# Ledger of designs, part 12: designed miniproteins, single chains

Each design is a single chain, and the fold is of that chain. pLDDT is the mean over its residues in the fold that is shown.

## One batch from the design tools (miniprotein)

Design m415
Fold by ESMFold2-Fast:
Structure m415 (fold): chain A 99 residues (1-99)
Amino acid sequence: MTRYVLAVAPSSSADGGPTKIVVSLLRNTAGEPSEVLASVSVDMTEEGAKEGALELVKIAKEKGIKVDAVVSSEVPGDEKENEAIKAAEEAAKKALKEL
């Protein structure tokens, strides 16, 4: 069973850069690890998060991929990062409903 998932997660840069949001288009097959088909790293802002999510929705559409789910990872104790991540998830879900 194969599913396509759009994932929104914080990315801590090991090189001392600011935390970014990574939006990834994943292929999930039962019994196999997730494969990253496309990803974009955007600024930890609501606007950047929305732009990243919409770019991945566009890539999925161009590749003929039907996205089965949108998932996000919460950061404990950081409300602003969680707001940006949630904004990306909501933007992706809205764009996918219009396809």
Scores: mean pLDDT 75

Design m416
Fold by ESMFold2-Fast:
Structure m416 (fold): chain A 75 residues (1-75)
Amino acid sequence: GTELYEELKKKAEKLAEEGLKSENLEESVEKLEEAIKIYELLTLAAPSEEMKEEAKKLAEEIKKKLEELKKKAEE
């Protein structure tokens, strides 16, 4: 079974959703960073190439959003 993998993926998805919906920059950054860390862990530990590709794409999308938020925070 991949039950831990599936649970971590669900957690990352929820964190990403909450981070993207938050209007508080600190909360958004924290939640998105947590989601990225989980997706990167899933990418490294993926039991299949399909799961690895999915996790990698999700990590990249959230990294883009985090970079946009950090750019706004630097201004």
Scores: mean pLDDT 79

Design m417
Fold by ESMFold2-Fast:
Structure m417 (fold): chain A 76 residues (1-76)
Amino acid sequence: AEELYKKGLELKKKGEEAFAAGDYETALQYFVEASKEFLKAAEEARKAGDEKLAEKALQNAYESDRLAIRAATRLP
């Protein structure tokens, strides 16, 4: 679960960097992938009984989805 959560954070950071550079298509892709990794992390954490990690992962998945929507609205 922690490895999936870390991968999600790395993808979210890459999405933020792409967004700051004006590359909204790349940012959208990274934010979508980040959300998927966070959802997997939340599922694995829940199965392992790690409620705190599951909550953090779910929150980051929601934030990544919101950022993905924002990137999509900036596309031509």
Scores: mean pLDDT 85

Design m418
Fold by ESMFold2-Fast:
Structure m418 (fold): chain A 60 residues (1-60)
Amino acid sequence: GDAERAYLIGYTLGQVIALRGGTPEEGAKAGEEFARKSGLPVDSARKGGYEGAKEALAKK
């Protein structure tokens, strides 16, 4: 559904943010901004962005 889609997009954005030297909070913010502009669940995209960035950073 929309929540799963928002989470996955946020997760991908979070990983890209981490690769560019960003933080989990910056990943969360990118997910939120995308979701607000796209009419998707903001909380799901925020969670995805945070977790995606955090996981990418933990592996390095």
Scores: mean pLDDT 86

Design m419
Fold by ESMFold2-Fast:
Structure m419 (fold): chain A 115 residues (1-115)
Amino acid sequence: KPVLTESGGGTVPEGGSLTLSNKWSSGFDEFTAVSWSRQRPGEPEKFLARIWKDGSVEYGEEAKGRFTISQDWAKKTSYLNMNDLKKEDTATYYSNAMVGDVEMVRGEGVEVTVT
C-alpha cells in the first residue's frame, strides 16, 4: 500500500514563510504527479498546486504569486513553499499522488496556523 508522509506544518507569524513537504514510499515510481490542496475552516477544499514528474506545474488562484511547488522525483519528495503568509492561509493542507488524472494516494493532512 503506497504511503504519503507529510511534514512542515505548524504555527507561523503573519508575513512569515513555511515549506510543506510530501514524501512517498519507495517502489512507487509510477506516480506521474503530486498535488496540494487546502481546506479553511467552514470552506470547501480548494486546489493549490500540482507538479508532474516532467517538472510541469499548475497553480490554483489562491496559490498564484505567493506559493511555489517543486519536486525531487529521485528522492520521492515534493515541496510547497509558502511565502508572505496571511491569517487566511490558516487551513489543513493535503497532498496526493497521482497516476495520470487518477488520485492513487492522499495524505492525512498537515495543520497550518498563521498568527
Scores: mean pLDDT 80

Design m420
Fold by ESMFold2-Fast:
Structure m420 (fold): chain A 55 residues (1-55)
Amino acid sequence: RPLTREEIERIADLLLKHGYPLEVARATFDRLAASQPELRDYIEEVRARLEERLA
C-alpha cells in the first residue's frame, strides 16, 4: 500500500534513534523512493535531512 508522509518520517526517526550506519539509511531510502514514486521528492527531502544528522 502507499505510505504516508508521517510513516516516512517515522522510518527516518527510527533509523536515527537506533544509530544505523549512513550506508544502511541510504539503502533504505533508495528502496523506499523506488517503491513510492508519488512521494519520491518528499522521500528525497527526508533522506537529505537524515543524512545531515547522521554525518
Scores: mean pLDDT 80

Design m421
Fold by ESMFold2-Fast:
Structure m421 (fold): chain A 69 residues (1-69)
Amino acid sequence: SELRKELLRTIGEILRIIGEIFDLERQRAEALAAGDAARAAELDARIAALQARRDELMKRMRELDEKLK
């Protein structure tokens, strides 16, 4: 089923993004501890972009899951 393949790809992408967010949040904490406000702000922007992408994919995942029921 193409819908099942798309669902699995979407889940994989969400998990990858969650991992990237955790890595960036750790880097942000390190930047703040080092007093690097500029790097912390850069990391905030990257985290926000990934969170938005995660939310879009989670919505798509729910739509695909509903179609498979």
Scores: mean pLDDT 88

Design m422
Fold by ESMFold2-Fast:
Structure m422 (fold): chain A 59 residues (1-59)
Amino acid sequence: SEAEEYLAKAREAAARGDSETALEYIEKAWKIRVQEAGSDQAAVDAELAEAQALSREAR
């Protein structure tokens, strides 16, 4: 999905230490995921938690 593509880009940015770009892609992925899967809150929350962890690692 488009959200998965943005999360992949966020992981790549975090791996190179680019926390600003990682956060931007995390935000985009989160917005799309909420729209696509509004009824599955647990899955959405899990993805957000993983994305935030990647952002912290980029620091």
Scores: mean pLDDT 72

Design m423
Fold by ESMFold2-Fast:
Structure m423 (fold): chain A 64 residues (1-64)
Amino acid sequence: SKAREAAVRLASLGTPGGVAGAAGIADSLNDGYSEEEALRLAIEAARQAGSEEGERMARKALEE
C-alpha cells in the first residue's frame, strides 16, 4: 500500500521527522483512517517535527 511504503521510506531517513511521520501513518491506520488521511496526518507530523524531507516524501506518496 502507498501508506505502508511511505512509512518505510520515512523511517529509513533516520531523522526525528521521518520517525514521527512513520509513526503517524501506523497510528492513523490502526485508528481506522484511510490511507489518504493517514498520509495527510503524516505530512503534518513531519512538518511539526521540522523535517522538510519527510514532509516532501509524504506529499509525494499522497500524490500517487
Scores: mean pLDDT 76

Design m424
Fold by ESMFold2-Fast:
Structure m424 (fold): chain A 75 residues (1-75)
Amino acid sequence: MTKTEKIIELYKKLVAKLDEAGVPDEVRDEILRAFSEALTASKEERDQIFNELLEKYPELADILKEFKAEFDKIR
């Protein structure tokens, strides 16, 4: 798979996990926006984005940590 295909698959998994967790649409949209920002960000900016999400949504920490690890494997 290309990096683009891996990113698309990761995005789909993130959406599915957030839906399974019953996350409100506004929170989901914020997390997906942050994910999109992380795609074009430097490693330092990406790490900051994920850290801010972890502080803001500690109840989603397991999901966010899993996706950060997968994202770091692709980028």
Scores: mean pLDDT 78

Design m425
Fold by ESMFold2-Fast:
Structure m425 (fold): chain A 67 residues (1-67)
Amino acid sequence: GLEELIKELNELVREAKELFEKGDYEKAIELTEKALEVAKQLPGALGRVAVKEIEELLKESKEKLKE
């Protein structure tokens, strides 16, 4: 249900941020892309806000790789 999607999203974002802080940008990007797919499954305004925030994290991670 919705709660399981939110939990999965939060866990993926947390792990992606930990990898980003460790300098593992390739794995951070992989987990952030998975988080984006989960965020797209969220309904309405909640989904739109989550997608925007995850896309910003993905952009930052790719910027570190100069891609």
Scores: mean pLDDT 82

Design m426
Fold by ESMFold2-Fast:
Structure m426 (fold): chain A 82 residues (1-82)
Amino acid sequence: MLEEIIKELEKRAEESDEETKTLLEHAIRLLKEAYENKESDPFMAETLLGVIELIAAVLKVILKDTESAELLLEAARRLEKE
């Protein structure tokens, strides 16, 4: 469920350093915006998902937080399908 993944991301943000927390909070906001715009503006939703994938890449490659990156990508995949 998308709600459970967002809740886990919010928990990880709370437990992270300030830099990782800021990126995760930004990604969570974009996930919520993509979900809200999925039916009314599919192009905007798709664009926001692309930005979320970029944030996940930064988390994995630069910040070495593979678990948060994978969780964020799972949320994005679930938004694309539903």
Scores: mean pLDDT 80

Design m427
Fold by ESMFold2-Fast:
Structure m427 (fold): chain A 87 residues (1-87)
Amino acid sequence: EVEERALEAAENAARFPSLPFLYGAVKAIIEALDAGNTEAARRAIELLVQAGFTELVPALEALKAGDVETAKRILEEIRQRIEDQIV
């Protein structure tokens, strides 16, 4: 399930902070938003921000404001930057 995958990926990134785990978590969060699971995506981003991934704060604020499209764009930009570094 997309909701479960986003939260699990965020928990893994929080426990094992690294770019590959963050990449997996961001990708799963984007998939959750594409599936309409905004609450799961918000909770996953909150967990990542609490773990020190503060670059996700703008995406979290967009979701809190109900702006899913802006949050998705920010997450896609972060995903692309990480992908360019680890691939």
Scores: mean pLDDT 81

Design m428
Fold by ESMFold2-Fast:
Structure m428 (fold): chain A 62 residues (1-62)
Amino acid sequence: GPLPTDEEIAKQRELAARHGAALAAGEISPAEVVREWTEWMMKAEGMVREVRDGLVVLVPKP
């Protein structure tokens, strides 16, 4: 997909900072943070996650 805009990048950085604070406070799980970050990354890049030989790789959407 298209590259993220400066606004979208700023929003992602803000979200990352909030998640860091929430993790330190024990309010969310590390798995939830990873899920949201990978979902955002897949939207930005137009890629999906695939497991090959025990490694997570990014592949183009079909």
Scores: mean pLDDT 62

Design m429
Fold by ESMFold2-Fast:
Structure m429 (fold): chain A 73 residues (1-73)
Amino acid sequence: MKEIYELLSQLLKAIDNKDVEGLRELAERAEKLGYPFLASIARTAAKAVENPEKYKKILDQIKKFLESLLKNY
């Protein structure tokens, strides 16, 4: 449970910093902890950060979703 909050916080920070490598590392960590859903989000965010022109809308939606999850917990 504590690990989910840490992952959500780190994902938001990596997105804000446009840290593609950090997002990929977080995806692997999420899978190892048993959160494949968060791993999928992290991989999608990494792809969006690499191609901002094409995926800016998806990245913004992911960020809002993660902020909503963090705010409710």
Scores: mean pLDDT 80

Design m430
Fold by ESMFold2-Fast:
Structure m430 (fold): chain A 60 residues (1-60)
Amino acid sequence: EEAVDAAYKAIKEARDKGFTEEQMRIAAISEITKLLGPNISAETIRKIVEEAVKKLEEDE
């Protein structure tokens, strides 16, 4: 959940700056890799980003 929260915060900040969807995704991936390490799997990253985006839309 810490990785999801970090991704959520990164996406929200990037969105508030007017960044593109791709830039928001890059920001989220950067925060996830800072927490979980640089060799995290693409599938794990995708799941965390999907949960963060859903959380951003629905509120917790």
Scores: mean pLDDT 76

Design m431
Fold by ESMFold2-Fast:
Formats: structure tokens, C-alpha cells, sequence
Structure m431 (fold): chain A 64 residues (1-64)
């Protein structure tokens, strides 16, 4: 389930829809908090949106 949301978020990111990518990544992380790919996508999306604080926090979670 979380993996499917990460896939949808990655497609949104590739299309330049960074806000939607962040929303999918957030949902994936809520379902599976240990999902490294969800936290990585969340960090990348927030970085593109200019939210440096959320991007950095998400990167730390992706690193374990």
C-alpha cells in the first residue's frame, strides 16, 4: 500500500507536481513510517517547494 503511494508520488515529481508528490509521500510515511523511499521522496518534494526545514527532517528520517 505505501509502496503504491510512493510510485504515484514519484510520477507526480517527474511531472513537476511537487505539491502532489509531497502529499503522496506524506500518506505513504503515515501508513509505513519506516519506509525509506517515502521519506526520500518527501525530502526531495519539500526541497523543490522551498520548505528547507521539512526537507532536512525528511532526509534524516530516510537515513534511519
Amino acid sequence: KAKELVEKGRKAYEEGNYKEAAEYAEKAAQIDPENKEAHELRAEAYEKLGDEVLAERSRQLAEE
Scores: mean pLDDT 80

Design m432
Fold by ESMFold2-Fast:
Structure m432 (fold): chain A 65 residues (1-65)
Amino acid sequence: SMELEKEKKETVERIEKAVKETKLSEEDRQAALEAIERMKKAKTREELEEAGNEADRAIVRGLAK
C-alpha cells in the first residue's frame, strides 16, 4: 500500500541517519544495516515493525556503555 511505502521510507531514513550519527561497534553497525535491508524488503507493517525494532535494538546497544 502507499501508506506502507511512505512509512517504510520515513523509518528507513530515520534509522539510516541514526546509524550515521551514532558511534557503533562494527557488530552493532552490521546488525543495524542488516535490519535496514529487511525493512526495505518488508511487505507488511508487521515485518517493517519487526525489522525496525531490531535496528533500534542495535543502535541502543551501541549507545549503552
Scores: mean pLDDT 81

Design m433
Fold by ESMFold2-Fast:
Structure m433 (fold): chain A 81 residues (1-81)
Amino acid sequence: MDVRRGDLRDIRLYSLFDENRDGKVPEEFLELLREIAKLLGLPETGIPTDEMINYLKKIADKDGSGRITLEELKEAIEKLK
């Protein structure tokens, strides 16, 4: 019924991240997204954004599968350091 302003972006993240199938972004993913934002110099507020989702797909979806696991996201962050 009532949805948060970020509901649409959560749907996009769910399509990228194959975990928990609740249609929501797990806390672990949000924490890693904050790390990526810091490394890229992006604002941590309002995460996830369209720009961030597109960037994540480019850097973490190396095989073009359209899915990113928590582990793949962690590995991508380590390589950004």
Scores: mean pLDDT 59

Design m434
Fold by ESMFold2-Fast:
Structure m434 (fold): chain A 63 residues (1-63)
Amino acid sequence: SKLEEVLEERAEELKRYLREELGVPEEKAEEMARLFREGVSIAEAARRLKLPEEIIEKLLKHR
C-alpha cells in the first residue's frame, strides 16, 4: 500500500540519519528502524535501545 511504501522510506531515512549523522552503531540503527516499522514511537524505541539522552533529543527534533 502507499502507506507501507512511505513507512519503509521513512524507516530507511531514520536508519541513515542514526548511522551517518548521530554515530549510532548499525545494529542499533537497524533495530530502531524495525521498531519504527512496527509502529513503536521514535521516543519509545530509542528508550528500549538505551540510546543516550542527547541522541533521543536530536531524534525528537529531527523529523
Scores: mean pLDDT 78

Design m435
Fold by ESMFold2-Fast:
Structure m435 (fold): chain A 62 residues (1-62)
Amino acid sequence: SLLEEVKKEAKEKGLKEEFIETLELAVELGMSEEELEKILEAIKEGNFEKALEILGEIFERA
């Protein structure tokens, strides 16, 4: 699944377990596939600030 791809990329980039748990929770809160794809792209680019920004917006609207 797309979520598993994002989790794999996050682990390969050395992101903490808390980040992975936050991704799973964000999906449960209604994160879209488009938002997941944007997070995946940000992680691949090493732009962790952008990935966290997207996650923060999801939690703020939940």
Scores: mean pLDDT 81

Design m436
Fold by ESMFold2-Fast:
Structure m436 (fold): chain A 66 residues (1-66)
Amino acid sequence: MSEADIRAIAVALAESLLLQGASEEEVIERVKEYLKRMLPEWSEEEVERLAREAVRRAKERIAARG
């Protein structure tokens, strides 16, 4: 699985959780857990940055749908 695939799955996971009514903080933590499992060599800062980016992109996708 490539980094691009992991990023795409992280965004899809964030979108799914937001649509289920999870809070932004809960979604960030769940996405971070996923990223830590897939990218164990990445730093905590890199994982958090990627998780927040995935949540931001998921929110943009939801907003674009109306």
Scores: mean pLDDT 82

Design m437
Fold by ESMFold2-Fast:
Structure m437 (fold): chain A 67 residues (1-67)
Amino acid sequence: EEELLKRIKEARRIAEEEARKAGTLSELKPEELEKLEKELEEKFKEGWKPTESELKGAELIEEKLKK
């Protein structure tokens, strides 16, 4: 669980760095990505465990951030 959140955080950081260099940071909408990250972190703190479907959804977000 923590590993997934860590991967999302790292992918977001890399995507923001790439977008900053390319001048497309606003298109990436880093504030929305940060909000999603915080929401997931709060859920994990409350003992929420994602279903397989939700885990795949988070992995898709990670994939989109890598591209």
Scores: mean pLDDT 62

Design m438
Fold by ESMFold2-Fast:
Structure m438 (fold): chain A 89 residues (1-89)
Amino acid sequence: KEELAEKYLEEARTAVENARQHLKEIKDLQAKKPLTPEDKRRLVVHYTVAAIEVAAADYYLSLAEKYLGKETPEVQEIRREVEEIRKEL
């Protein structure tokens, strides 16, 4: 039970880190001003992937909570990180 929860927490953390990388790419592209057509295409891709990774993190956190039987401080911390990324998108 704990082993499965830890696996899902690891997958949630991986999804959060991937989303953060795409958010960084978005911010770097937005700082270029003005944006080229190529920059605009890359922004759409990075926004889309970041949104998918955020959704994946939420899914893995829900699985981890289910196996733990409660929302632990670790789950709460990762969820806070997911919410921070979602606010920046």
Scores: mean pLDDT 84

Design m439
Fold by ESMFold2-Fast:
Structure m439 (fold): chain A 77 residues (1-77)
Amino acid sequence: DKEKEVEELLEEADKLAVEAGEAVRAGDLDKAIELLRKAIELLKKAVELDPENEEAKRALELAEGLLAQLEAKKAAL
């Protein structure tokens, strides 16, 4: 049942990433960073459960890149 756990983690992470994007559009960088960090924690768990899952690894890499972008933007304020 690890596949189902991974699917649920990916789905939850995706919802958080969408909310983070909405927070960015609203100008709330603190909330966006917080939501994206939560998504990254879920994606790390998904990769731990299935290290060969390409979707999970790709999502984690993308989320980490987006977090770095948001943190850099906040540091410039």
Scores: mean pLDDT 86

Design m440
Fold by ESMFold2-Fast:
Structure m440 (fold): chain A 77 residues (1-77)
Amino acid sequence: SSAEIEEFLQKMAELLKKIGELYKKYKETKDSSLAKELKEVSKLVMEAIELFKQGKYKEALEKLDEALKKIDEALKS
């Protein structure tokens, strides 16, 4: 539905902003754990995009929620 597409795009925009924040933190600290979290979040985002392309909107949104939770925890540390 259009609502699911809008939610996906809104969550993608939030994730991209937070990925930028985490990457900035990584550049300043050189903390390898942050590099690992960036890789894991990127993997979840790519999986979400693939599910979205298949019309599996609920599963795609669940993967974005996993990525958001993971990046929020990484930004807290």
Scores: mean pLDDT 87

Design m441
Fold by ESMFold2-Fast:
Structure m441 (fold): chain A 65 residues (1-65)
Amino acid sequence: VSKEVALEIRIIGEGIELGISVKVEYKDDTFIVTLPMDDAEKVAALKERAKKIAEEFGFKLEIVD
């Protein structure tokens, strides 16, 4: 499994744990995470978890809300 797929799986998994859906795209060495219209605290938690995961894997992250 590539690092890109591993990061995508990790971020999607965090969304599932929080009970919200998330869209993850990879383009030009940047992961684009589109946040859902959901509970603001859950969305904020997902955003912070996504940032930590991207930092851990060494990828650039762009958040779209």
Scores: mean pLDDT 78

Design m442
Fold by ESMFold2-Fast:
Structure m442 (fold): chain A 52 residues (1-52)
Amino acid sequence: MSFEEAVAAGEAARAAGDYEGAIAHYEEALALQPDNLEVARALAEARIAAGL
């Protein structure tokens, strides 16, 4: 999965209330761009929303 695809999939999952899916996609995006702070923040927000 490309970085752009992973971010888009994470955003779509989050919008649908699928926080577990959003977490998985953001983790993939962050693995591709580990210094991307915006994705790191989105991942943290998704984890909080999931009750993690």
Scores: mean pLDDT 82

Design m443
Fold by ESMFold2-Fast:
Structure m443 (fold): chain A 74 residues (1-74)
Amino acid sequence: ARKELEEEEKRLLELAKQLSKEKQEEVHKLAGEKQREIAELAEREGLSEEEVTELALEKAREVVEYAEKLLEEE
């Protein structure tokens, strides 16, 4: 799970390098929103480290998909 999350984060960084500065900022903002959602849910539900990592991986994939969509629209 953590290794997969690290791979998705590396993929996002590679995609971000191909985006305009403005689109990089949009991706960064979305990533921040997803991190906040994870933190709020972890506090409310008392999530384990494993559950937080799995949720982070799911949200990281959503951000990567958004970045890929932005790149395709260029």
Scores: mean pLDDT 78

Design m444
Fold by ESMFold2-Fast:
Structure m444 (fold): chain A 104 residues (1-104)
Amino acid sequence: MSLDELEEEAIEELRKAAEEYGLSEEVIEMLVSMTRAFLRHLRALVDAGRLTPEQAAEIVREFVEEVKRVMKEAAEKNWSEEEFIDRLAQVLQAAGARVEAAVA
């Protein structure tokens, strides 16, 4: 799978999950924008030879699964949008640290 295909599949999977868990369109668009920015960053690292495509794909899969886990937890615990956004920021920070650990 190319990084372009992986990006579009990740966005579609996250959008579908967000709709299923009843997130607002504003929160969905924020999540999509954030995810695209993250994947663009990973692509730049792959293009620079600092990550392999396989490492980038693994990081994307881990990120998508963690975001979906947070969506499920938010729905089960009836979190506010603010609480969800705060937890999502923590997921992004963890993803950033994961990237730094993988970079050559």
Scores: mean pLDDT 83

Design m445
Fold by ESMFold2-Fast:
Structure m445 (fold): chain A 68 residues (1-68)
Amino acid sequence: MLLLSLEEAEAIKERVLQVAKATLPDDKFAEYEKKLNEALERYKETGSEEDQREFIKLVSEILLEALA
């Protein structure tokens, strides 16, 4: 798997948070926004594949919650 660029990761975060804001209750959105921002910050600091996987895992969790 190729590593996401910082630009790609930021774009994914923005789009996922837009979906979450439109679909989830405000308290749930705030929780996911915090977690996703923390995961992205970790990935920005380390550039590791492990931190990329954690970021993508959170993206998937948010989208599954929004679709449920």
Scores: mean pLDDT 81

Design m446
Fold by ESMFold2-Fast:
Structure m446 (fold): chain A 73 residues (1-73)
Amino acid sequence: SVRERLEALIAEVQELLERSEDPRIRKELERLLAEAQEALARLDTLSEEEARRELILLEAGLGLLRMAIEVEK
């Protein structure tokens, strides 16, 4: 479900925050975490299509940050 995928994304972002040393990367991870938590909090007010679009954008953002972290390390 979208909820399970959002919860998994939040858990991954939190894990990356614990591992990240670069303050610039941490700032972007904290921003993504806040956006994902807001999406989860609003999930019951969104249509399935709206929730799926939000999830796709958040997952794309995480993918870009994972690439940035790989370059940083």
Scores: mean pLDDT 83

Design m447
Fold by ESMFold2-Fast:
Structure m447 (fold): chain A 73 residues (1-73)
Amino acid sequence: MEEVEKLLKEARELIMKSAEESVEAIGYAAHAVAEEKAGTNAEEYRKKLDEELEKALELEKKAQELLEKAKEL
C-alpha cells in the first residue's frame, strides 16, 4: 500500500535526523566534560546539549506519530 510506504519513508528520515542531533549532543556533552575538568564554566555546552536533545526527542515524537498513522491504514 503506497501510503504506508510513504509514511515509513518519512518516519525513517525523521529517525535519521534525530540520530544526527544525538551525535551533536554527544559532542556538546564531551565539551561540557572538558570545561568541568578544566574548572571553567560548562554552561554554554550544557545548554547546547539540552537544545540538541530537545530537537532529537521532537523528531522521534514526529516519527512515532507517522508510524501510528501508518498502523491505522
Scores: mean pLDDT 86

Design m448
Fold by ESMFold2-Fast:
Structure m448 (fold): chain A 66 residues (1-66)
Amino acid sequence: MKFLVTVKGDVTSTIGLALRLIGDPELELERVGENTFLVTWLGDEESAEAFYEELKADPNLEVERV
């Protein structure tokens, strides 16, 4: 499953998100804009849905399924 994630905060918030996501073996992270990341989930579908809901719950993030 793929997600387009845009950070509404400053550079510090963007770096914080990248550090949180880097090193997870069940995702691939690609920076596609200054505050925008393409996240590819490689794990199971149930975990992908839980991850999507977690990202949507953050008021500083805009999250779209691709």
Scores: mean pLDDT 73

Design m449
Fold by ESMFold2-Fast:
Structure m449 (fold): chain A 56 residues (1-56)
Amino acid sequence: SVEEEIKELDEIVEKSRKRNEELAKTLSPKEQELLKGVTEGMELIAEWVKKHLLEK
């Protein structure tokens, strides 16, 4: 179902966020800033996919 797909997507995003937080600990301040931007981009793409699932 669409609801199950959205839940799975949210879980994937959360796992990726946790992985990125752990990775950030090994990076310089500038690299951490860049990784934060990548994570925010990932969240925006996930929201777009979620909307697409709801419209189809």
Scores: mean pLDDT 83

Design m450
Fold by ESMFold2-Fast:
Structure m450 (fold): chain A 108 residues (1-108)
Amino acid sequence: SRRELVEGTRTLLEVLSTEMSPEEALRKALEHIYARVLGAPGVKHPIPREHIEDVLVALVEQALELGVPRSVIRELVEELLDRLVEAGVLSEEEAREILERVEEVLER
């Protein structure tokens, strides 16, 4: 469910941040999200395409709470969205719309 994906994303970043820097935790969480969106073999909890925006917004909100710099969050999210467009998961327009939602959160 959308709610379980959002809560799971926040929990993942919190747990990772206990073992590494918040920036490294964010990088690792984004790699996990990429694998789950692609439905790679062995992935236990695939992320449906329609929930990518909600998952990324939740991750960005949690990264801000952990003190990751806004510039770093923006760079890493843009990199992930570019990879998802290259993989054919998102159109360039869809990636731009998701980035606009992320920018709204970052400008709070």
Scores: mean pLDDT 84

Design m451
Fold by ESMFold2-Fast:
Structure m451 (fold): chain A 92 residues (1-92)
Amino acid sequence: MKTGVATATVDSREEAIEAAVKAALDMLDKGYDRAVVGVTVKSENLGLGVVTTSKDAEAIREAARRAFDEALKTGKPATVTIGDVTAVATPL
């Protein structure tokens, strides 16, 4: 399995979700079988990890959004899986 990895630092959760979508789709379009994206949201002290084998942008957005919402509610790492997409949000 050919895995691509990308990282970014952004100022908002919305920018983090879109950065993860863009990086994942770019890697899968380049022939990677799996994309792993790490994004730091500096303004909120949050990390987002996304692992996907699917180009489903809406599944990536929804998994990441739900992971952020859960992590903010609990103050703990949250993992959300939607189909072939797994998102993990972590308070830093």
Scores: mean pLDDT 85

Design m452
Fold by ESMFold2-Fast:
Structure m452 (fold): chain A 81 residues (1-81)
Amino acid sequence: MEREEEERRRREELEERRRRARRLRVLAEASEGLARMAEEVAKKLREKGDEEGAKEAERAAERARELAREYEERARELEEE
């Protein structure tokens, strides 16, 4: 088999992993944005005396931050090899 074709396949695989890693980092940034928005919502709800709604928004913020960390970890795994 021609060495050129093997090198091309390796380059395409690396390029695809890099594009996927970049996409995951964008999703991580978006998830961090959602977490910040949820924290602002929680603050407003608490100011209005809606403690139940504030707790729910705080849980949503935690979920969004957890998701952001998962996307960052997945991006790192793709960049390792």
Scores: mean pLDDT 82

